# Designs tried in a protein design run: designed miniproteins, single chains. Part 85

Each design is a single chain, and the fold is of that chain. pLDDT is the mean over its residues in the fold that is shown.

## One batch from the design tools (miniprotein)

Design m3134
Fold by ESMFold2-Fast:
Structure m3134 (fold): chain A 66 residues (1-66)
Amino acid sequence: GPDKEKILKIIAEILRLIGDIYELELELERKKKEGTLTEEEEKEINEKIKELEEKIKELRKKLKEL
């Protein structure tokens, strides 16, 4: 059967990355509301979100292969 410790570690990492994405989304929305968001900052935050989404995709693939 699949290694439960390995599965739990991957799930925990996915959940941490999901949390990081929502924190970046929250930062983006707060800066928009405050009128302090620059076009450069918006691009940088969106690029970071995309990188985290790609990491989640790779980890989900690893889970399916267990």
Scores: mean pLDDT 88

Design m3135
Fold by ESMFold2-Fast:
Structure m3135 (fold): chain A 65 residues (1-65)
Amino acid sequence: SSIDTAVSLPIAVPLLVKELSSKDEAGRRLAAEALRRLGEPAVPALQALLSSKDPAVREAARYAL
């Protein structure tokens, strides 16, 4: 079962954002889906990733928004 969302977000969002910047394509896709499901709390981190020089990271961030 999920713990309180507010408690999980300070840990989950940074880890998922790190995964979007990894070389693991499958992990990157799963992280994008997880961030998309988190919604509003992930938006500032995803907006920062839209400015990434890596097109794959930008695409994943845009998908998650």
Scores: mean pLDDT 72

Design m3136
Fold by ESMFold2-Fast:
Structure m3136 (fold): chain A 118 residues (1-118)
Amino acid sequence: MSPEMQQYIAEIQKTRDDFLSHGRSKIDEVDALAAATKAKNPAAADEVDRAASNAVGTITSLGSEVGKLADQAIKKAKETSPEVAEQEKKEVEKAAKDAIDQIDKALADVKALADKAL
C-alpha cells in the first residue's frame, strides 16, 4: 500500500474515532442536563426524559451510520487507488460534519426544554 493511501485510511479512522468520542461526550452532556433539570423541577421529568431519550437515540443512530460509512470507505480505499481513497475520505468527513450539526440540534432541543422547565 502506498504511503498516500495509508495516510487517507488513517485520516478516515481518525474522523470516525473523533466523531464517536464526540458523540459519547454529547450523550453524557444530555444525561447530565436531564438529571439536573429533573432535580430542580420533578414535574418536568417525563418531558425531559423523552427529549433526552430522543437525543441519545439520534446521537447513537448517527454514530452507527458514520461508523459503517467509515468502515466501508476504509475497505474501498484498501481495494482501489489513492484517488478513490481521497474521495472516500471526503465523503466520511462530510457525513461526520453533517452528523455533528444534527447532534448540535438534538442537544439544543433538550437545552430548550431544560430552560423552559427552570
Scores: mean pLDDT 88

Design m3137
Fold by ESMFold2-Fast:
Structure m3137 (fold): chain A 68 residues (1-68)
Amino acid sequence: MEEERKERILRALEALVEAAKKAGSEEAKKFAEEALRRARRLAEEGAPVEELVRIGREAAEKVEKAAP
């Protein structure tokens, strides 16, 4: 179901925020928090799951580059 997939993506972004906090990278934390905020807004607006996937992928890439 599309809603279940969106929930999984939001949970993954929440985990990404926690991972960034543990890594101690303020930049990575900001990227993860922004992505979570955007994904939550899009989910509330009924956006396609593809948009949430794109945000998650972009956030993961930015966090990996920012974290040592």
Scores: mean pLDDT 79

Design m3138
Fold by ESMFold2-Fast:
Structure m3138 (fold): chain A 89 residues (1-89)
Amino acid sequence: MKIDELIEEVRRLLELIDAGATPEQVIEEMKRLIEKAKELGLEDIYRMLQTVLDIVEKLYKEGKYDEAIRVARGAAESLLRYLEHLKAE
């Protein structure tokens, strides 16, 4: 199973967040990450990311920008650890 491309996309999202990305930029990067997971047939990851995106977009609409970024970051960090563990067997 090749998941290196998804790992690199997750790392890119985290780098953007650490660089002070806007909630709009984070939402767009999450959408790209979801499409990549879908292309790779990673259904559980795709469904989890869709759920997280729904939460992030809800927080953004409520003006809770810092909370939206925190939720996105937490999900990305958890996913990165999971994918690295899966790659390591």
Scores: mean pLDDT 83

Design m3139
Fold by ESMFold2-Fast:
Structure m3139 (fold): chain A 64 residues (1-64)
Amino acid sequence: VAAAEAAVAAARAAYAADPTPETRAALLGALHALARAYEAAGDAARAAAVRRELFRLGGGTGRP
């Protein structure tokens, strides 16, 4: 989990410094990996929180 959290922190910093499609895609990928890591660890609440952030960042008008 720590590696996935570090990857998200790095991706957030990169996106904040230079908001490009590439840095956005990297952040979305890191958040997806973090959500999966929390699910594998049995932390459904943290996984759900990360998925909500993914939905907001994705501009996701996807279905709930």
Scores: mean pLDDT 75

Design m3140
Fold by ESMFold2-Fast:
Structure m3140 (fold): chain A 77 residues (1-77)
Amino acid sequence: EEEALKRARLDELMRTGSEEQREKIIKALVEAGVSEETARNIVDKLAAGEELTPEERKLLDEAIQKIVESGKADELL
């Protein structure tokens, strides 16, 4: 599944990527409708190995789906 692969790669970049890669993802999340503070908090938690709340996970999944569907994931990968 192409979309599932892109989502998996974005998740990997949020957890293990460079600061530059994480900043690009934060900007993409903001463009997808997440506030900058919320997007940064979610990415920082994932980078620290922390678990997201169910609400944060749902918000992230919805934003990632928009990023993948819009083709913007290809610009991040």
Scores: mean pLDDT 80

Design m3141
Fold by ESMFold2-Fast:
Structure m3141 (fold): chain A 79 residues (1-79)
Amino acid sequence: ESKKLLSEGLEYLHKGDYEKAIEYFEKALKIDPNNVKAWTLLGYAYYKLNKKEKAEEYLKKALEIDPNNESAKALLKKI
């Protein structure tokens, strides 16, 4: 179920519907709050909406779970 929600969120992200992507990533995180990929994608979606403070917050959460997550580190440097 969590993987399905993540996949749906990724489809919306690909279409540029960042608000819908966020909704699905938040649902995935309610099921699995340790899903580093979901935290990173949530941060990316907020970054695309130019909500840099929220993007930074969620990317830092990803790094709290996985300090070596290269995607989260790379995106955080762009903020």
Scores: mean pLDDT 87

Design m3142
Fold by ESMFold2-Fast:
Structure m3142 (fold): chain A 60 residues (1-60)
Amino acid sequence: DEAKKYYEKGLEYAKKGKLVEAEEYYDKALALKPDFEEAKENLIEVSVEILKRAVEKVTA
């Protein structure tokens, strides 16, 4: 379904290291299916990784 398509796009962008784009697609999947556990877990993981990279850049 549509939520699954957004989730799959999120996975593709995450695999390419495009974490911000991956986050956007996981957000879209959850907007369509709020109980999509896999999308929620991956969104959290990607958001944490984005924050880690931002902190590393500031503290370098």
Scores: mean pLDDT 80

Design m3143
Fold by ESMFold2-Fast:
Structure m3143 (fold): chain A 96 residues (1-96)
Amino acid sequence: SKRETAIEMARLSIEEAKEVLEEAKKLLKEATTEAAKALAERAIELAEEAIREAERALELAEDPEADPEEAMRLALEAGVLVGLAAIQLGVAKLIN
């Protein structure tokens, strides 16, 4: 069902976003260039937003009165944010 898919996607996005967030925070402390620091900070912002959107998707998916399409939309949005955060972190690692 759409609710079950939204729950699984949101849970995966939270897990992946937390991993990106941990790595980005570590890189920010270790970064030797201003460019790497800026990208690590952006990765942190995107990962934190992904966690918020994914947690909201879980909340809506668990609410029988809520629209399952909205839960799915937020879960997909969280997935995109995780991907963007991972790209920022990857570039930061390459240029550091």
Scores: mean pLDDT 89

Design m3144
Fold by ESMFold2-Fast:
Structure m3144 (fold): chain A 80 residues (1-80)
Amino acid sequence: SSMEKKLEEEAIKLAKEYIKLGDEYFKRGDYEKAREYYEQGLKVLEEYVKKSSNPSEEVKKLILEAEINIGLVDIVLGLK
């Protein structure tokens, strides 16, 4: 439905904004804040996926991107 599509578009938009903030903090060496924003982006996408029977490839790729970026932060912080 148009409403379901709108909910996906809003989730993607919000997640991209969080990932972008995470990237900004990562570039300036604030790894704790970078992790927090990547985690917020991931949570937005995971909450959408719980309500969706067939998440788009864009949603799946953004989840993978957020997970990779969190993993990279964890390596830099010595948590991995």
Scores: mean pLDDT 88

Design m3145
Fold by ESMFold2-Fast:
Structure m3145 (fold): chain A 55 residues (1-55)
Amino acid sequence: MPLEQALKTALEIGKELGLSDEEAKRILEEMLRTHPLSVVQDREFIRKELEKRAK
């Protein structure tokens, strides 16, 4: 499922950035409210949004 892949990617990148699993999941849910799934499943998009919210 694309959503499962997006979640896995968000958790992996979140660990690199020092985010908790709960924080990474919350940011992913926020992205899903504001963007279509096709955008949110992009690894580079996920990375940029996590970096933006981690700083």
Scores: mean pLDDT 77

Design m3146
Fold by ESMFold2-Fast:
Structure m3146 (fold): chain A 69 residues (1-69)
Amino acid sequence: SLEEARKALEEGNYEEAIKLAQEVIENSTDPEERLEAARILSLAAQKMGNTELQKEADELYLEARRELA
């Protein structure tokens, strides 16, 4: 869940945060949930040094943000 992804990020469990955030992005049709999940994904990817995943997450974040505008 989004809440579990957020908790994993806060606890420094970056691999789990990535997995949970990706699950939210794949399963949610709510742009607010996808926006938050993309933000978590970007931060966790940055902490792991995964530049490609961080870039993908940032693109997903902007996409969800545009849907909310």
Scores: mean pLDDT 85

Design m3147
Fold by ESMFold2-Fast:
Structure m3147 (fold): chain A 71 residues (1-71)
Amino acid sequence: MEEEAIELLKEAHRALEAGDYERALELAEEAARLAEGVSEELKRAAIVGRAAALRGLGREEEARALLEEAR
């Protein structure tokens, strides 16, 4: 589960680098789901990845809300 979440975060990062923000968001959301109750560090990393993808999609308010949640 933790290892699977890490792999999903790596794929999300690759999608962000490729400009595939919809795919990056999907992967980061799945990583956040797998990190829930397993690792707060991975959960926060997934929130950051989701926020980056949302910003790439022009969804700034949703990105800001997620980053506030990560505080």
Scores: mean pLDDT 81

Design m3148
Fold by ESMFold2-Fast:
Structure m3148 (fold): chain A 68 residues (1-68)
Amino acid sequence: MEEVEKKINELIKNLSKLSDEEIQKKMNEIVKLMKEKGFSREEISLYLTKIQSEAEKIKGKHIPLNIA
């Protein structure tokens, strides 16, 4: 959990400095890590929704994140 939380916090802290492509890349890294640590699909979706909401708030636009 701590490693996932650290990466999420680093992403959120740097959202204003990251491009949409960099945000997508970091999201994919976090999803991969969460899957490796045994997180459920529901937990992953919840975290992704939270990150997307923060990114949209900081960027002032919708960011179409695809992790499939």
Scores: mean pLDDT 75

Design m3149
Fold by ESMFold2-Fast:
Structure m3149 (fold): chain A 79 residues (1-79)
Amino acid sequence: MSEKELEAEILNSLALMLASVTERAYRAGKATAEEVRAALERLRAILEEMRKLGASEEDLAEVEEGIARLEAMLAELEA
């Protein structure tokens, strides 16, 4: 594994954990719109960095799915 590959894997793991934790907090009624929005900003930044590092299409798709779920949650909170 190269340093670049390791960095991409770390970012993917971080993104998936952030999405999962935020979704869990939302389902528990503990996440605010501000917190979900902050998580979305971080996830989008991580996704951008992963693209630059040449992350796999599969790994990118997983993060994009996480972003889509949080976007739906934010829309619900801001309704």
Scores: mean pLDDT 85

Design m3150
Fold by ESMFold2-Fast:
Structure m3150 (fold): chain A 55 residues (1-55)
Amino acid sequence: DLEEELLALARELAAAGASQAEILDRVRQRMSEHGVPAERAAAVLARIKAELDAL
């Protein structure tokens, strides 16, 4: 599942000390590579931001 892979990637980058902006940029690149529609991409980014804010 791409969304779960992106959440795992975001958590891994956060553990490595990456900034939220850097993490969100990496997630956008990954979604672009998979042809994710803008509407779905926005929802995934919002979820990842919420998960990072909860850490």
Scores: mean pLDDT 82

Design m3151
Fold by ESMFold2-Fast:
Structure m3151 (fold): chain A 55 residues (1-55)
Amino acid sequence: SAEAIRAEALERLRGASPAEQKKILQETARRLLDAGLSHDEVAAVIREIAAELAA
């Protein structure tokens, strides 16, 4: 599910280097597309992940 993909991405991003974060975000976007999300929905999820990391 999209929720599970999001949760897994957030866990992987904790303590990751900037280079690892870029790779994780790219892999997460691809997994969300494969799960049936539109490009706009994927962009929204990636923005949510970025906001949580910045908080």
Scores: mean pLDDT 82

Design m3152
Fold by ESMFold2-Fast:
Structure m3152 (fold): chain A 55 residues (1-55)
Amino acid sequence: SMEEEIKKLREELLKRLQQLVDEAKANGMSPDELEQKADELIEEYRKKLEEIKKK
């Protein structure tokens, strides 16, 4: 179902964002780099979400 696809997509985004935060803490990532990478993940999520809504 669309709801299940959206749930999985949201769970994947949260997992990737958590991994990014953990990587940032471990490697001393700059705030600008963290923001850029987070924005890219969120943009991917938004595009996939819109594709699911079109079905």
Scores: mean pLDDT 83

Design m3153
Fold by ESMFold2-Fast:
Structure m3153 (fold): chain A 92 residues (1-92)
Amino acid sequence: SASLVAELIRLLEELHSRGAKISASAQGGTVTITIEGLSVIEQVALALRLIGLELEGLDIRVKISGNTVTVTIGGLSAAEAQALVSAIQSLN
């Protein structure tokens, strides 16, 4: 849903303001977001907020490896995927 994508974008903007490096790529209706530079506590806080978005209906999968969090979002329209990638690219 567009409203849940907007909530995710806001969350990513908050992380970027704290110094996180965020990148994204789209393939079809799937967007992969890479978030780097988070502490362990920040990774846990992010995971809890992402669980909230998943419960609200966003198709989110999360993988944590060291200081890198990879978020995969499926089931997006082409417009939603483009909006998400463009918003993330505009952070840098």
Scores: mean pLDDT 83

Design m3154
Fold by ESMFold2-Fast:
Structure m3154 (fold): chain A 55 residues (1-55)
Amino acid sequence: NEKSKMMSDALSLWYQARLNGNDEAAALAQQAVDALLDGDYDRARELLQRAQELL
């Protein structure tokens, strides 16, 4: 489902950001995870896009 995919994407971006030493992207990916847990899918999508753009 969409939530599971977004969660997987967020965790993947977080791992990539950590490996690259990109603290900003890692923080955005973590915030996306928090937004998904809060049920705020619009915010999660925006945060995932911003994290992706920094990598």
Scores: mean pLDDT 83

Design m3155
Fold by ESMFold2-Fast:
Structure m3155 (fold): chain A 67 residues (1-67)
Amino acid sequence: MKELIEKLEKEIAENPENAKTYARLALAYLRAGDYEKAIEYAKKALALDPENEVAKQALELATQKLA
């Protein structure tokens, strides 16, 4: 998990407008149990691509965990 998150964060630093990478980070943080960061990255992915189903699902699941 840590290695995947570090790789995805590097990809965002190189291409900050890649919605797919933000959605993947949201899922990675969701799986790691960091629901606040999962919500943050899912919202960033949706700001770039409102149709991103992965980001929508990550946002819904993470917000449900924090409810």
Scores: mean pLDDT 81

Design m3156
Fold by ESMFold2-Fast:
Structure m3156 (fold): chain A 73 residues (1-73)
Amino acid sequence: AAAEARKLLAEGNEAFRAGDFEKARALYSQALDLDPTNAEAWRNLGLILRYVEKRFEEADKLLAQADALEAAA
């Protein structure tokens, strides 16, 4: 449900701000499973992969997905 996706996104954002990147990553992934059109979740997941995990190639793909969704809005 849209409400569930929004709740998971909010919890992911709280974990991200707290520096709990493992929890944030899991929550963003769950939010995207329910709502794959949420650009913010793609963006923040990509930032975790790029700056925390140093997975640059995978991060670039997630960030490109966020950019595409923002351009379509």
Scores: mean pLDDT 83

Design m3157
Fold by ESMFold2-Fast:
Formats: structure tokens, sequence, C-alpha cells
Structure m3157 (fold): chain A 69 residues (1-69)
């Protein structure tokens, strides 16, 4: 379970790097992801946490008026 959480964090971090996000934005996304993953007790909950983080991130971008790449 912990290994799966680490794998997901690494995949998201790599995706953010490929998208050329700023360090602050990457930190924000990863922090939110880690918070959601801390509550996950199963692989299904880990996948749900990833989905929720992506939705939260999109809302955050709209609020800040930041364009995603």
Amino acid sequence: LEEKKEEVIERVEKGLEEANFEEEEKKKVLELLKERLAKAKSVEEIEEAVQEVMEEFVEWLYEKGVFTK
C-alpha cells in the first residue's frame, strides 16, 4: 500500500515536470495529493484520491487564473 502511494506520487511529479509547471505549483499539487493519500487504506481509495486531487487542482487553477500546460 505504501509502495503504491509512493508510485503515484512519483508519477504525478513526473507529469508536472513534463508539463513545465513552476516549483510552487508542483509543491501545491503534491501537497494536496499527499494529504488525500494519507487517508487512503486501499488501492481503490488511492485511485479515488488521485481523481479528487486532479479535480481540486483544476478548481485551484480557475480561482488563481493560471493556465495549465
Scores: mean pLDDT 69

Design m3158
Fold by ESMFold2-Fast:
Structure m3158 (fold): chain A 89 residues (1-89)
Amino acid sequence: GREELERLLEAARALARGEAAEVIVGSHEEDIERLAEWLRKAGKTGEELAERLRALAAESPVPGRRGFLLALAEEALRAQELIRRREEE
């Protein structure tokens, strides 16, 4: 939930600074489902997370880190789409 999202954002901030960090969310279906669960439990939206990640990407001086953070923002939006689909069930 909230703690997992806070760790993800801390890792994203470290990556934006050019530091080494592990990000455990990718494009795999299980990672997107996990991210959706954290968002639901934290009462946060994928759009809110994507906005924060795009802001970190804009602040990053490292092109490779910017691309990664923008890709992670896309995964946050996919997680939000999964939440919407589950709410329509």
Scores: mean pLDDT 77

Design m3159
Fold by ESMFold2-Fast:
Structure m3159 (fold): chain A 82 residues (1-82)
Amino acid sequence: SEEARKLIEEAFELIDQGKLEEAEKLLDKALKIQKEKGVDPDDMKKLAEAYKKLGQAYLSQGKDAEAGKAYQKSGELLSSLS
């Protein structure tokens, strides 16, 4: 979905700006769109990369619990593509 892809792109920009909670909300919306309108493997791979980057950014802010959740979402999405 073009809508899901744009949300993922915006989330990457928000992560780079340190707006991690806003980025997570956009990634969660993109995941919902993928599940409702059809799974695109390339978008799901990008979504997994974005959650991994979100996890790294949360760790850099000392938010270990939030980082763990983001890493888990990334891993679950990659597993769904196997």
Scores: mean pLDDT 84

Design m3160
Fold by ESMFold2-Fast:
Structure m3160 (fold): chain A 87 residues (1-87)
Amino acid sequence: KEEEIAERLKKDERDYLEFKYPKAVSLVYRVTKGLPEEEREKVLDTLYKAIKLAEQGKFDEAYKLLRETFGEEADEIFKVIKEALER
């Protein structure tokens, strides 16, 4: 089932985020406090997509995606992602 495959991929993506970008994950959990876990997972999926764009050097696309999803919080999240990439 596509749904079962998607769940496995999301778990792998979360493990990658927690390992490589723990500060970004913590910030997203902070700004999504009080949302149901499924909504938070959708937000984390968007974070993963933005990070993959940033890893490819597509910073403008990554920032736009974060801005559309997080509004004003996008600036802080994007800063944390860029700081992690400087390692």
Scores: mean pLDDT 77

Design m3161
Fold by ESMFold2-Fast:
Structure m3161 (fold): chain A 56 residues (1-56)
Amino acid sequence: MSDAELQARIAELDARIAELDRQIAAETDPARRLRLEMERGALEVARAVLRLVLRK
């Protein structure tokens, strides 16, 4: 994958994480909030992996 493609995917993950942050802030159900937080964590891991690939 090219560096430009990796940067585009990282930007997409950043946008998705920002959307989840807004959903978490608005969520009043603790169980659903936990699910959103777990999803956010998975996206952060994916983003970190892509950033490591980009740095090589």
Scores: mean pLDDT 82

Design m3163
Fold by ESMFold2-Fast:
Structure m3163 (fold): chain A 62 residues (1-62)
Amino acid sequence: TYAEKAREAAEAGDAEGAGEYAAKASQLSGGNPEMAYRGAKEAAERGDADGAYAIAGSGELG
């Protein structure tokens, strides 16, 4: 899933990639891609890979 890819990007230190995957997940669920991108990128920048996953997953589940 894109949520898993967001986590993997965050674990690899790729905050930009984490945000992009979260935005894609949000687009598929009709959520807000801009907010998902920003939230997941910020989580990844803090080293919070689980947070990036949760933000991306919220888009897929909502």
Scores: mean pLDDT 77

Design m3164
Fold by ESMFold2-Fast:
Structure m3164 (fold): chain A 56 residues (1-56)
Amino acid sequence: SMMEEIEKALEEVRELAEKKFGEAAGLVAEHDFRQMLEQGWSPEEAKEFMVKGINK
């Protein structure tokens, strides 16, 4: 479902940010991801954009 896709993408983005930059970065990444969805991004597009940013 769309909801399961959102939750999976969110967890992957949060875990990546937390692993690389710590717990606070994981929380920021979760909020940024949700904000992107509010702006009309798909979960896949938001995940790709954020993963690229985190790995930069």
Scores: mean pLDDT 84

Design m3165
Fold by ESMFold2-Fast:
Structure m3165 (fold): chain A 64 residues (1-64)
Amino acid sequence: GRYRITMLTSPAINLTTGEVLPVGTVFEATEVRIDESTGLASARGADGNVYLFDASGIRIEDLS
């Protein structure tokens, strides 16, 4: 599915480029995965890159 992710209290980091998406960023993503044991989440952005972020610091909206 497609999701809209809002960075509410923490940034996201692009795992390919090292680019930081600051707090307040909204982006569309696929392949959302949340690791409950670490509290980390990852998602594939529209650019095809994987972003890593804190699962507790985001809002996710399903666009399907």
Scores: mean pLDDT 86

Design m3166
Fold by ESMFold2-Fast:
Structure m3166 (fold): chain A 59 residues (1-59)
Amino acid sequence: SKKLEELLLDASVTTLRMAIDFISSEEQREAVRKRIEKLAEEGVPEEEIEELRKRLDEV
């Protein structure tokens, strides 16, 4: 749903870690991918970003 996608686009690192395992659509996957990129731009440590990208690739 657009509501879940919007929530994912504004999610914290902790929220994304929890939410990634529940992704069920390409739209949700894209929302998470975009949020990871935004978090990287906002200065979240590369180690955290790499963890999120790896987790997303595993689901």
Scores: mean pLDDT 79

Design m3167
Fold by ESMFold2-Fast:
Structure m3167 (fold): chain A 77 residues (1-77)
Amino acid sequence: ARKYAELAKEYAKKGDAEGAGESAVKAGLKAMEVVPDEEVPKAIGLILRAIGHELDGDAEGAAESAEEAAELAEKYK
């Protein structure tokens, strides 16, 4: 999750909403693998938020969703 959050931030610095969004979705998917079942809906919500930001051209919003997914995954390490 963290590695994809870092990648999303690098894409956001370049204004690449597609790259940031794709990386944020991957961060959320990795969070789903680590979190307990009760937190899976939260991880799904972060994935959907990342897709929404990508569609809006909001690279920074996508990177923020990736950061939240990485922090969620780190809570359960």
Scores: mean pLDDT 81

Design m3168
Fold by ESMFold2-Fast:
Structure m3168 (fold): chain A 76 residues (1-76)
Amino acid sequence: AGKAEAVAYLEEAKKIVEENAPKEVAEKVVADLDRLIAAVEAATQPFEVELPGIEELPEEVKKKVEELLAKANAAL
């Protein structure tokens, strides 16, 4: 489970952001999520998944992304 489950949750977060956030915010947050997915896949030590750009998301999208980040952290 672990990394593969965490990556799946982060990919779901990307899709939600792409479909529901304003284009300029979506592009930035998706780029941050892509870096985060790469970091999870490359990680050899436990770490906490954090997304700095989350505050720029619409409130409903932010809440859903926060839930997915929590699930990713729980899977790691």
Scores: mean pLDDT 78

Design m3169
Fold by ESMFold2-Fast:
Structure m3169 (fold): chain A 62 residues (1-62)
Amino acid sequence: AVERVRELAEEALRAAAAGDLALAAAHLTAGALIAIGAEIDGDEEEAREALEIVRRAAAEIA
């Protein structure tokens, strides 16, 4: 899960750099949903790390 969330965060940053904020938001949303899925599965540490990756990417875009 964490590796996929990193890929989505990188894609979000590339989309934002290209001016596609809608695509950037879509990638960040997908990453957040994967993190929530990990938390539901009981992978609390993985979920926390994945959410932190999404949060940092969102802050970089803002």
Scores: mean pLDDT 82

Design m3170
Fold by ESMFold2-Fast:
Structure m3170 (fold): chain A 55 residues (1-55)
Amino acid sequence: TVEKARQAALSSAQRNKGVLSDEETLDVAEHRALTAGADPETARQLAEQAVKQAK
């Protein structure tokens, strides 16, 4: 589901925020969303949102 992909992206972004660059964090979050079943466009949007929300 989209919610599962969103959670995967957010968890990934939270783990990597401040450890990896913003670009690297985005790429990893996008990959996690894809692995969770999101299509490529949705995965990118979820990854971008996750990086913005990660604290």
Scores: mean pLDDT 80

Design m3171
Fold by ESMFold2-Fast:
Structure m3171 (fold): chain A 92 residues (1-92)
Amino acid sequence: GITVELSNLEVLDETTVKVSYSASGSPAVVRVSLWKREKGSDEVEFVASSRSTSGTVTVTGLKKGKTYEFFGKAIGADGSTATSEPKEVTMK
């Protein structure tokens, strides 16, 4: 099985968040993607994807005073998938 987690969300400024992720498992993780939504919205937006099993993504264009949920998805070499628990951040 494979797993993916968002290990940290760091607010850099009023519109920017740095998201740290980690994915692991068997047989291997071949892709990780980051997704976001505004809390209470059904509109899920793609942010970024990578073949690296760990890394950081700097997300820009967020709105002051809004709460966002970020989550990761991973794909395994065997076609298995995993989705992280969402992490929430409120822009101030």
Scores: mean pLDDT 86

